Designed miniproteins, single chains, continued (5). Designs and how they scored, part 4

Each design is a single chain, and the fold is of that chain. pLDDT is the mean over its residues in the fold that is shown.

## One batch from the design tools (miniprotein)

Design m16104
Fold by ESMFold2-Fast:
Structure m16104 (fold): chain A 68 residues (1-68)
Amino acid sequence: KDFEALDFASEVGAEVYRELLAAGVPEDQARQIAVHAAKVAIDLLDQGYSKEEAFEKAREEARARVAA
């Protein structure tokens, strides 16, 4: 269970990090936002959301942080 959630969070973080770098976000900021998105994904799984829903919501959270 926990290892599967950690693997999923790592995938979310890696994907968000790649998207942010492609959008021109500095590496340090992209890393911080990606780590936060991974944590959001884990929290959503703990709340009973599906992996697909958790991934989408984590990506939306990352976009909001870039816009702030």
Scores: mean pLDDT 80

Design m16105
Fold by ESMFold2-Fast:
Structure m16105 (fold): chain A 83 residues (1-83)
Amino acid sequence: SPLDRFSQIALQRGVADQRQVDNFINFVNNALNQGISGRQFRDQMRSTTDIPDQLRGAMYYIYSKTRGGQPISDQTLIDLINR
């Protein structure tokens, strides 16, 4: 999945540790399972803890594309982590 690929890139680059990656994955998967609106996602994202800003910046993009059934390239995931 895009979440798993992005998480592996973040770990390999030392941008996040395993706990921070787990928090990121759990937040996005919970939002996808609930089918929440973009506004609700952004509101909930502001209250998340122990997720680095680089992962936080990617959260909404990955959520929006995954919810829409749209593919995300590995290059796009790399570009997201470099923001």
Scores: mean pLDDT 81

Design m16106
Fold by ESMFold2-Fast:
Formats: sequence, structure tokens, C-alpha cells
Structure m16106 (fold): chain A 84 residues (1-84)
Amino acid sequence: MKRVIIIYGDPEEVDRKTEELVRRLRPEEVREVESEEEAREFIESVEGTSILRVPNRPELAEYVKKLAEEKGLLVEEIKTEPLP
């Protein structure tokens, strides 16, 4: 089944969470996007479990989530917070 995991929020925590998920899930692809165009290209290319990193861009994470849901992908989003 094709799925996308969107990780967004604090950049350092996004990196940490991405490494944790890569170790656990062994995704087919891990990509960072900075624009809606790049995000759309990523979604069109998803074949298995893929991780998308979107540090500091919560609006882009929401855009990607809606696009992926429209395409029929299983979507999971993870918001990271700065450590106290």
C-alpha cells in the first residue's frame, strides 16, 4: 500500500524524528521539499512508504496532506515541537 509520512516543525526535531522512522519503517524514499511544485512532484512519484520532511513550513505540510489524500494515499502527519 502506498503511504506518505509528513514530518514538519522544528528543523532539528524533524531530522531526529526522520532518523527514528527510517530505522523503524525502512521507507522507499525520504525527501525534503521547499515548494508546492516540489511537493506535488514527490506525491506523484510515491510507490511505497515514503517520508517527506517539511521543516518550518506547516502550510506546505497541510498542502501535501490534502494532495496525497486526493490521490488516495494513506497519509500520516507528525508535528515536531522544540524540546523544553
Scores: mean pLDDT 78

Design m16107
Fold by ESMFold2-Fast:
Structure m16107 (fold): chain A 105 residues (1-105)
Amino acid sequence: SLFERAQRALREAEELRKRGLPATGGAAEAAAFIEGLRGLVSDEEVVEEIIRIVLESPSLEEFRRKVRELMETKKPKLSSSVLDEESAVESVVAMVEGLLEALAA
């Protein structure tokens, strides 16, 4: 599935980062997704946890559920473009969907 492809791209981006190598192809799209998350959420610990949830979730539906739980627990500072916590959850889900679309091209 495209979601499994996104998980693979995220794992590849992390492996390349640890080796000090540039990300290309799907890994570059995953790196762009991570930068997008940092634009939405200023807390690096929350960004890292969102990435972990993507990697550990079996589906996009489970991912949405886990991200909602994370937002309710951590209550991170959000970009001024986000109206509320539920809007933040849907923005993060939309970013994952954007990664899926990029990987499908």
Scores: mean pLDDT 78

Design m16108
Fold by ESMFold2-Fast:
Structure m16108 (fold): chain A 82 residues (1-82)
Amino acid sequence: SAEATDKVRSMLGFLAAASGGKLEVDGNTHTATVKASELAEFTDASAERVAEGAVKGIEETTGGTAEAKFEGDEIIITATAA
């Protein structure tokens, strides 16, 4: 739905903006590149905990699917709205 897509964009956009990373949009699929080192300025949570929270939050609030992978200093979170 449009509402679910907007929630995904908002959540991943916030993480990308906060970390100085990027957000890429392809249809209803959103991919955020989050700089793990930059998140340490805003939270004491580990990169793995941040990724887990984001994935779970997207799935629970939008009914969509999300996954995270780690590439060096980057957390790459991909989500598709329901």
Scores: mean pLDDT 79

Design m16109
Fold by ESMFold2-Fast:
Structure m16109 (fold): chain A 52 residues (1-52)
Amino acid sequence: SSLSQAQHHLQLAQEHARQGRAALKAGNPEQATAHYQRAVQHGRLAQEALEA
């Protein structure tokens, strides 16, 4: 369960990082920042799931 939760959050973190890069290439730094913040948040949740 903890492993599955961590994997889920890691996948969301990667997806948001990818969307952030796409937003930067499109010239939308505000959208990129929002996506990067979500990526960091999901990365943290993945770590917390592993340490529960």
Scores: mean pLDDT 88

Design m16110
Fold by ESMFold2-Fast:
Structure m16110 (fold): chain A 117 residues (1-117)
Amino acid sequence: SLLEEARALTPEEVERLRAEVERVVAEAAERLRATDDPAERAAILEETRETAGRPVALVALREGIEEGRSLEEVAARLGDEAVRLWEEGARGQARAAALVGAKTLIVEEQAALRAAA
């Protein structure tokens, strides 16, 4: 499960995931700056949700575990941050897409855990 994977992460693996997220966000931001076509921008943001969503979810869950946060609190925090970042230019929009992808995965994990209980 996503939560079990996050719990098992070493500090070195968390750092690698953070670096991957920053690379994907930077690349997506560059692509967003290169186009004003709404359809191309939407495609870049959707690709970013899919590509960066999982590594963001793993890092956010690991941080949430260390802080004693619930899955609901972690998902809510990601959603609130994404809303804030949508207005912050290309890099903010790329990061918001990654956070939305992560929130979706965490909500799905929470639903799976409730079904298993």
Scores: mean pLDDT 89

Design m16111
Fold by ESMFold2-Fast:
Structure m16111 (fold): chain A 60 residues (1-60)
Amino acid sequence: SIRDTATALADAATRLEPSVRGLAQAAVDQGLSAAPALIEAAKTPETQRLARALELALQT
């Protein structure tokens, strides 16, 4: 499911940075509204890719 995909991506994000981990978890817990904030905060290529995937998963 989309929720399972978002959870897997959030789990991967926990291995990056504490601030990104918190935003990824918020996106999973809050749903659609948290994804844009995660994208804005993620500035590295790796975190940006994860944030984009989370936004797409949560918006679908």
Scores: mean pLDDT 58

Design m16112
Fold by ESMFold2-Fast:
Structure m16112 (fold): chain A 79 residues (1-79)
Amino acid sequence: MKPKHPVVQELLEKIRKKGKKEITVDEFVDLAREILGLSDEQAELLREILKKKYGDKMTIEEFEKHLEEVLQEFAEKLS
């Protein structure tokens, strides 16, 4: 059993610290920009991926389950 990717863990910890049951796509993209050092163009790409899959917001539980897959798709589009 391997631990979650360090970036995934840090993003989830920041989301949980907000104390909300749901997070908007815009709130998540702002956190990812801070943690990953994303450019405005990279942040917009991530926002488009998330909105296409989940709409404007999702629950923290639902987001946690799919975050690693979303980040993998994002990384593939950047490569």
Scores: mean pLDDT 73

Design m16113
Fold by ESMFold2-Fast:
Structure m16113 (fold): chain A 55 residues (1-55)
Amino acid sequence: MKLTKEEIDALAEEILAKGRRLVAITLPPEQQPEWIARLEAAVKRLRDALLKESE
């Protein structure tokens, strides 16, 4: 139930990789950089929230 820091980092990387793939196949190239930046910011927030929860 409680995630370790390693598990949280692995989860964040997996979400980021899958999210980048979804952005690449669903959005036109001109929108991809902004959405990738937003995705990275959102994943960082999620990671930080999970790290606080795991403590």
Scores: mean pLDDT 78

Design m16114
Fold by ESMFold2-Fast:
Parts: sequence; C-alpha cells; structure tokens
Structure m16114 (fold): chain A 87 residues (1-87)
Amino acid sequence: SSERFARISELAAEIARLTEEADPAAAPEVKRLLEQGLGHFLAGDREAAARAFAEAGRLSTEVAERADPEKARQVGELAREAIRLVR
C-alpha cells in the first residue's frame, strides 16, 4: 500500500540520517543498500528487500556502535521495523 511504502521510506531516511551523524564516510554505502531495498520492494521482491534492509541495518548498527550506543539501539529498532514491513 501507499502508506506502507511511505513508512518504509521514512524508516530508510532515518537510518541513513543516523548513520551519517555517526560516520559520514559510511553513509553512501548504507544509503545504496537502503535504495536497493526500496527498489526490490517496489518490484515485489519482498525477500530481496528484506535482505537489503538487513544488510543496511547491520552496517549502520556497526557504525553507530563505534560512535554512540544509543544511536546503535535506535538504528537496530528502525531496521527491524523496516524488515517487518517489507515482508
């Protein structure tokens, strides 16, 4: 649905923002994975979308943990919600 896509897009933007705040150098790769996830979701490939969001979540959590454990917690929660919504 339109609402589901909007929420997934919002979650992707927030994960990217938190990653950029933690380490700007890591942001391009995380954004690329999030864009791939959104593209797979729009194409109807829910499993590929979930894998892309899981990889983005893994990388952003690793980056955030080095900067701020609270940011790592937030990123982990956002990534889990995104994966739940794409499946």
Scores: mean pLDDT 88

Design m16115
Fold by ESMFold2-Fast:
Structure m16115 (fold): chain A 96 residues (1-96)
Amino acid sequence: MEALAEELVRALGEREDATFHSEAEREENGLRYRAVAFRRADGRHVVAVFLEKDGELRAFVAEFDAEGRLLRASERPPGVSEEEYERGLELGREAA
């Protein structure tokens, strides 16, 4: 599970031509959230957000500007509630 998260983070960094910026983690309501932020040359942050629930890993990507404004996010993954998705986006902004 951790190895899969690390591989996804590596793939995202390579694809976005970005450098590691920061990481944030949160655990609440039996769920573990992790956000890993990469900074692009244009000052934007691309964040990989991971949600671990009942041993299953879900991931989505969000992009923020230099001021922390959400520019775009991938669709909510199957099995993730709207509330869980919004909490993940909040952590992503914190990491950005």
Scores: mean pLDDT 76

Design m16116
Fold by ESMFold2-Fast:
Structure m16116 (fold): chain A 73 residues (1-73)
Amino acid sequence: SALDEIIDHYSARGGVPREELRKRIAEEEAELAKLSREELEELLEQLKNFEAKSPSQQLQKEYAIALLEELLK
């Protein structure tokens, strides 16, 4: 699944165990599911315009964008 691909990609790059990242994604997905499509699209736009100041922030930005794009399908 697309979520499993996100978990694999960002777990390997971020050094986070796959099981922990899977649980975090499930919790984040549940919280984001409470938002309207308009709110999700605005959040995605804000994330795309965010200037990352470190490699860690860049990875977190990419992860958040990938998750939001999957939810907006």
Scores: mean pLDDT 74

Design m16117
Fold by ESMFold2-Fast:
Structure m16117 (fold): chain A 62 residues (1-62)
Amino acid sequence: MDNGAAGEALLQQGEEAFREKKYEQAKRLYDMAVELFSQDPSMAANKEKAQAKRAEAQAKIE
C-alpha cells in the first residue's frame, strides 16, 4: 500500500478544504493523513506536517 502517496493526497484535500473555510472537513482530512503516515516510519516528517495542519484547523474551529 502506498501510504505516502495516499497521505499526500489527503493533505492536499485538507489544504483545499481549509482554504474554503471548511475547517472541520480539513481537520478530518489531516487526521486521516496522520493515520496513513503513522503506518510508515519513513514518513515521520510528513506525519509531523499533517499534525501541525490538523492543529491549525482545530484552532479555527475553537
Scores: mean pLDDT 80

Design m16118
Fold by ESMFold2-Fast:
Structure m16118 (fold): chain A 93 residues (1-93)
Amino acid sequence: GKTAVINLDDGVVITIPNVLGFDAEKKTVTLKKGTYEVTISSPVSGTYLLSVIDVETGEAVYSEYVDLNGSKTVKVEVPKDGVYEVSATLVKA
């Protein structure tokens, strides 16, 4: 499968392997129902809010605080096939 690489603001990068497709400009990934390994990396250590949102419904399938020191991989359970928006925001450095 394809590996999605999505560049966010301030050097934050989200990487998701085995996706069906992605749009780096819209910050969206096309996923099948299943479990995905989502890696977040940042040049700034701190606590980030990582979110994966179903663009059809607006529902967050994942929204959790992640403590970063370089990079971290989390498992995200995707409930249905669809297009999902990914975001990560620094909340505490």
Scores: mean pLDDT 88

Design m16119
Fold by ESMFold2-Fast:
Structure m16119 (fold): chain A 68 residues (1-68)
Amino acid sequence: MLSAEQKKLLAEIEEKIAEIEKIDPTLGRFLRALLDQLLAEAPSLSEEERLAALKSLNTFADEQLAKL
């Protein structure tokens, strides 16, 4: 089960990926695949590792969106 902070980060990431997909579908699909891989591996990660990974992906998506 995801914490409230992890759920908030996940929602922010999904919103950013959706915006990126509208402008650059190839980049959006790549980011979607990264998120799906992270979520598939999430049950094997600690809460700290999940939070760190989500924050990293959120920052990366933010940087990509800022360039578009």
Scores: mean pLDDT 81

Design m16120
Fold by ESMFold2-Fast:
Structure m16120 (fold): chain A 78 residues (1-78)
Amino acid sequence: DSLKAAAALTTLGMLRSISPEFIDRLVSLGVSRSEAQKIWDDIFQQARQWSLTTTDASEVADKALELIEQKIEEARKK
């Protein structure tokens, strides 16, 4: 479905736009830039997999944002 594919690509594109801010946030909390990049790559791969299996792009966005918040909180507790 071309409309569902377009919605998924739009969601992933918006998520990618957050990646520099997310990486910089983790670095500010003491995570190395290479480790922060690896954490981001893992989140993005999970979001990409969800986008292939779900019909609701907003669920993908919500799950990805929840995971982003979890990783920031983990970095704060270190």
Scores: mean pLDDT 78

Design m16121
Fold by ESMFold2-Fast:
Structure m16121 (fold): chain A 65 residues (1-65)
Amino acid sequence: MMDEAGKAAGVRAAANAGVSAEEAARLGDWMAQTGDGTAVGRELAARVGAEAGNRAGAGLSVGGL
């Protein structure tokens, strides 16, 4: 719960990849189910668009160990 940026970045990455608002909302629901926005954000980027997530992650460098 200490990574609001990660959760927001995940949603933005999906929208940036051309995902509709309805699809983005569904992905957000999946994030809530996992209970970890940061971990889900990384998985989301890989599933929806690694390229979009990579660009967002490069600027933030969060979870990139």
Scores: mean pLDDT 55

Design m16122
Fold by ESMFold2-Fast:
Structure m16122 (fold): chain A 85 residues (1-85)
Amino acid sequence: GREEALALAVELARELGATPLLEEAVTGEHNGTAYAAVPAELDGQPAVAGAAVAPDGTRRAALFVSPSGSLDAADLVRVALREGS
C-alpha cells in the first residue's frame, strides 16, 4: 500500500545518493495503485523520488532531477506512473 510505496521511494533515493526530505513526502492511491513522492536533493539539485505499488504487486520507482527546482512532486509522479503503465 502507501507505506510500501513510501519505503520504496526513500530506498531508491538513498541508493542513488540523494538525501530524502521525508517531512515533504506525499502519498496517495488511484484506482487501487498506491503511490509516493519524496522530495530529495542530489548533488545540490532538487529531485523527487517516486514509487508505485499496483494491486497485482507490480512495483515501479524512479528518481526525477530538475535543476530549475520548479517541480510539483506529487503531480509529476502521478503523470509519469500513468504514462508508464
Scores: mean pLDDT 73

Design m16123
Fold by ESMFold2-Fast:
Structure m16123 (fold): chain A 111 residues (1-111)
Amino acid sequence: AAAAEVAAAVATLREQGLDVAAGFAEGLATNAAAGRSPAVEFDVDSLDEEGQKVFEEIKERGRKALEEGLSEAAVRGALLAAYQLIVEGKYEEAKEVFERAIAAAREARAA
């Protein structure tokens, strides 16, 4: 069970005030446990060129985290948090929050 990874990512996101992304990660974990897989769609075309480049970089990091075997709920929650910050023009904060959430999930997995 990836519960510890999700809990660590959620705690990191809530600490940063990203309660919507944290709740989304919790919801994904609950749905996965129930055999459900809700879709998430990112409107990348609504982002400016800089926002698109930043989000593509973060998505690539998320893909690598999934290949490493980290929880899909934790990674997808971190991606939603990053997307929300990019929409607000907070590109560096998006990168930092994503990296912190993934690091927290990775540490929880190693424990």
Scores: mean pLDDT 78

Design m16124
Fold by ESMFold2-Fast:
Structure m16124 (fold): chain A 64 residues (1-64)
Amino acid sequence: GPPQSGEEAVAAVADLPLPLRVKGQLIIMGLEPKNKEELLAQAETIRDEAELLALATQAFAESQ
């Protein structure tokens, strides 16, 4: 089923051999948050997995 949290969204892409930026983009495209353009800009600047989790948590909240 669809992710029920930011942590589940990150888990869904964790094993993909992709840059963090692209993982963030996939999470945003899957969740369709209200602030999609802002979160896509944020995804371009992700440096580590903690920032990816923060992005996913925001995307999930804005998709409710």
Scores: mean pLDDT 83

Design m16125
Fold by ESMFold2-Fast:
Structure m16125 (fold): chain A 98 residues (1-98)
Amino acid sequence: MLKEVLEKGLELVEKLKEKDQEKILEEIEKIAREMAKKGVPEEEVARRLGEFVAELFEEELDEEELRLVGAAAAMIAGAMKAGRSLEEIEEILKELLE
C-alpha cells in the first residue's frame, strides 16, 4: 500500500510540474476541507481527490486506483503547503522507494 502510493506520487509530481500548481493545491485543500466538515472517512476523501486528479489529467481509473492517486495527491499537497518544492518532494519520494 505505502509503496504504491509513493509510486503514484512520483508519477503525479512529474505531471504537476507542467500545471498551475497553486490552483491545483487550492482545489485539493478545498475538497479535503469540505469532506472533513462532513465527517467523511479518510478512504472516501482519498477516492474524491483521486476523481479530481483523474478529471484534471483526463484519465479513467478504477476505484482502487482512484484511492491510491487521491492519497498521493493529499500527501503532495500537504508537503507543498508545508513549503516543500515539487523537486524536493520528488527527491524524498525517490529515497523512500529506494
Scores: mean pLDDT 79

Design m16126
Fold by ESMFold2-Fast:
Structure m16126 (fold): chain A 77 residues (1-77)
Amino acid sequence: MSLEELMKLTVNEFDEWLVKEVGEKVYEELLKKAGIETSTTDDSMTMGDIRRRGDSDYRIPLVYKVLENYKKTGSVD
């Protein structure tokens, strides 16, 4: 899916798509690299930053940029 198609998704739909594309572990690493605090082992979701500023228009482009780098290098670094 292109960035244009992804921008039509909700945050939840985008997250589900990303997990399906790269797997859950890489998904977590991509979100961290994009500067999005969604790291949760369970109940430890620190969503304050995302909820205060988070909408799909903010989140999706940031994660997509990191995803493109991952696809080029095979690394989240």
Scores: mean pLDDT 66

Design m16127
Fold by ESMFold2-Fast:
Structure m16127 (fold): chain A 66 residues (1-66)
Amino acid sequence: SSLQLRDLVDATSRALREGPDRGREVARRLGRELARQSTPDQAEVFRGATRSIEQALDRARARLEA
């Protein structure tokens, strides 16, 4: 089956056990793959979701490093 948004969320959640940098890397890579497999309209939504996850992880890292 094709990669779905749920797969991105699940894999990112598992990667977060290794820390926010790993979670961000996985979210970025899988989000890019998901967007590539989607229609243009769906790709916009998936890019937005991936960006939101990355921004949340960036904020979490900033709080830990502050």
Scores: mean pLDDT 71

Design m16128
Fold by ESMFold2-Fast:
Structure m16128 (fold): chain A 69 residues (1-69)
Amino acid sequence: SLTEEQKEEILKLIDEHPDLTVREIAEKLGVSVEEVLAFLKEHFPLAAQYPEELSFAERERLAVRDVLR
């Protein structure tokens, strides 16, 4: 499981670098891709539906598109 410090760092990376993929975030923090995806599914369920290879900005764009359908 992610610590509160790691969760805050994920949120900071998404805000400052929305072009980073889930894999790149996991590599920067030294955590597993699965742990980052679990956190995103819990806190951003619409954005977390998309493949791990997509950046957070791309996930947000797809989530907005799908909500507007």
Scores: mean pLDDT 68

Design m16129
Fold by ESMFold2-Fast:
Structure m16129 (fold): chain A 85 residues (1-85)
Amino acid sequence: MTDDVVRLGQLASSDALSSGDLLLRTVPSDQGRGLADQLRQSADDTDQARRQTQDTGDGLVDQTRDSAGRTSSLSARARGFVRDS
């Protein structure tokens, strides 16, 4: 169960960084940079929550899940922005 949440956090962070890189390559605008910055920040927050879950246990599982969900939503939004541009 903890391993599933840790994997979720890793996948969400990796996907967000990939989506941000794609956004910067496809939409070289201030708006695109703003979304890429949000993705990097969200990916970093998710990675930190994941590490804390590994180190301190069950109390941070929900925080990691919530952060991964928010990060995944931002990644989907960035992909939509790339698609519509």
Scores: mean pLDDT 76

Design m16130
Fold by ESMFold2-Fast:
Structure m16130 (fold): chain A 77 residues (1-77)
Amino acid sequence: EKYIEEAVEKGVNAPSEEVLRMAAASIAYRYGLKDLPVEERKKLIEEIVKILRDARETGNFQEGLERIKKLIEEAKK
């Protein structure tokens, strides 16, 4: 969906770690992860943060986008 691409791009271009984390949380909430237990939700947000940071470092935005999509799919089961 277009929204996940926009959120990923905003996260990768985030000017600070706090903004990056907010983008990751927004992605998680938008894709239905808001109803997960707090511990699981925090873990998924941290994984998204890691993926966004890696994508920014390597310039592989498409890889980052696909990894986030896969993570969300697996979390939903």
Scores: mean pLDDT 73

Design m16131
Fold by ESMFold2-Fast:
Parts: C-alpha cells; sequence; structure tokens
Structure m16131 (fold): chain A 72 residues (1-72)
C-alpha cells in the first residue's frame, strides 16, 4: 500500500514537472515571437499568461484526480 502511494506521487510529480516544462516552453516561444506586440500592449502578455496558467492548473487538477482514483 505505501509503495503504491509512493509510486503514484512520483508519477504525479513527474507529470506535473513535464507539464510545467511544456508551459514554460510555450510561454518563452510566445514572448520571442510576439515581443513587439507585447511591448506595445502589455495586457496581451498578461492575458496569454492567465490563459496558460488556467490551462496548466486545470491539467494539474486532472492528474491529481486520476491519481486519487487509482489509490482508492
Amino acid sequence: MEEKIKSALERVQKEIENLKKEYDTILNEAYEKYKERFDKDPSLKTQLENLLKKDYDDRVKSIIEEAKKELE
């Protein structure tokens, strides 16, 4: 039982870390590609960051809920 919990936590952590790397990559590529647009209108950068954060948070919740079902 303890080994199953540890395995699930390690998997969740790895999936979240991979998702964060994906998020950071998308954000950095957008900053480079749309730099002039963001410099002219900083609200566009904030909107993109908020949209990506919401998507990231929703995916993290999904990963955690899936792991909970496997432990119950």
Scores: mean pLDDT 80

Design m16132
Fold by ESMFold2-Fast:
Structure m16132 (fold): chain A 73 residues (1-73)
Amino acid sequence: SSKVEQMKQELTEESAIPGEEAPPDIRQLLQQGIQRVKQVAQERLKTSDPETQQIIQQATQQIVQTGQQQMQA
């Protein structure tokens, strides 16, 4: 389980751009964040071993699910 948590942190950090802030449209920002995470995950999947691919997929699904829930709440 800790490997999935580490991957979630790495994907979030790699998808973040320091100092890039938009006006407060929270749902739009969440949607853009989800898209960036998916793009980063897709690139990592291309060169990762099968075990790491499973971890990336699980981490990506959890990040996307959390983001979707935040947009619904």
Scores: mean pLDDT 73

Design m16133
Fold by ESMFold2-Fast:
Structure m16133 (fold): chain A 81 residues (1-81)
Amino acid sequence: SLLDELVERMEEIRRTESPLEAARRMMELIVEYIKRAHPDDPERIARAEEQARAWIAEVETLSDAEAEALVDMLIALARKE
């Protein structure tokens, strides 16, 4: 499924990237997931893009440990869907 593809890509990013870069790339992946899952819902896409921008700005203020925790949380939330 599209969600399974998202989770697998998130796990790959967690393994291959630094924690800060992984968190940033995961926010981008989530936006792409929303665009693919809801291509005819521009309001939902706009909200996802806005939330991703806010999270990316927050990631820049995080320690590596905090970024790693954020990455783990994002994967857990994606799995719960």
Scores: mean pLDDT 82

Design m16134
Fold by ESMFold2-Fast:
Structure m16134 (fold): chain A 94 residues (1-94)
Amino acid sequence: SRVEEIYKKIKEVGEEKAKEEVEKEAEEEYKRVIEESPEKIKERIIEETKGSLSEEKIEERAKVIAETAGKLRRIGLHIDFDLALKKLKEEEEK
């Protein structure tokens, strides 16, 4: 799992450096989703709506979906870091 990958990273490079790397990865993932996924989302909207929406509305909807997805992925990476750190503290106290 991503939590286990981050856990190993914290053990290798330390908490502070691992946090910086995860924050950078989260921001890069967000940017990729909002830049690269709108075209794929447009294709899916056209397939599902069978051409009932205007091109302008399809474009607006695709941007909103991409932005929401990007934000959720960024949040997920931050949560996974917190879970990995909690796991490390529990293992160290045993």
Scores: mean pLDDT 80

Design m16135
Fold by ESMFold2-Fast:
Structure m16135 (fold): chain A 55 residues (1-55)
Amino acid sequence: SDEFVQESQAILDTIRRRASELTGKNLSGNDALSYMIDSTGLTGDEIFELARKEV
């Protein structure tokens, strides 16, 4: 079972979707995560926790 990999991908997809909604651009997962960190002032772990609650 690739459940951990699938969960991580779902979280990254959620982060990408949120950043794309805010910017109007289709961002990669890494670019989206960097944008969310810079715009919110939260750590990567905190961004992941928030995204996990949305999936």
Scores: mean pLDDT 77

Design m16136
Fold by ESMFold2-Fast:
Structure m16136 (fold): chain A 65 residues (1-65)
Amino acid sequence: SEEEERDRIADLANKASEAISKQDVEGLKKAIEELRRVAEESTNPELQARARRIIAVFEKQLEKL
């Protein structure tokens, strides 16, 4: 469902933020990969765009770790 996809994106964003706080490169990469899967599998353009925006932010943070 759309609600389940929104919750999944939020959970993955939280995991990515936690990985950044811990300087956990592998954890951040895993969260980004899972966000990519959500974006690819979603049929909702708004959720696809949301996931892609979040991915872009976290990829930039990954470059700094």
Scores: mean pLDDT 86

Design m16137
Fold by ESMFold2-Fast:
Structure m16137 (fold): chain A 97 residues (1-97)
Amino acid sequence: MTYAEITLEIIVKTEEEGKKKLERLRKDLQALEAALPGVKITMEEEKKESLRGEGMKVTITIRVEGERDKVELAVEAIKNIAELVGFKVVSERFREL
């Protein structure tokens, strides 16, 4: 079994914009999990930081578990989804269980 953690970041102008981006990401990830049997995708940690100039940085950690080939496929799909929603990939980690 393979475990992966992906950390995503987005800078938004308002908290409401951040909530909308996170909701879209959550729905897209739920659809991806439904499409990939044997993979579990979890949004684990949400962190919000106020920036100078009224902006906000939103950081989210995504956990993926399953068979190695399926986890690798899911990670690539998550990166594509993140880019389309406007998130930047900050880090990715893989572990064999």
Scores: mean pLDDT 82

Design m16138
Fold by ESMFold2-Fast:
Structure m16138 (fold): chain A 98 residues (1-98)
Amino acid sequence: ALVEEVVDEIIEVAEARGLDLQQSRENLTLHLELAIERLKAGKEGINPLLEQVKEQYPEEYAIAQEAAGIIERRFGVTVPDDEIAYIALHFKRAKEQQ
């Protein structure tokens, strides 16, 4: 499905930057499916850790911004900073598993 293809592209981008997301593949797929449904419905999501994620995990946030660009192009949605921070937290957790 398209979500699985986009997750594959995100994993490839992250691997090029030294981050292995294979262990987080299923969690990323589920998160993205739910996020895309919410974004298409015009529902707002708030991440209370947005500023903390930007300050403490800038590399993971940067990779998540690249992932957001892929999501926006493939699904025709806008990915807000709050959602980028949720994606970055998945990347941070994956990094701890390496």
Scores: mean pLDDT 81

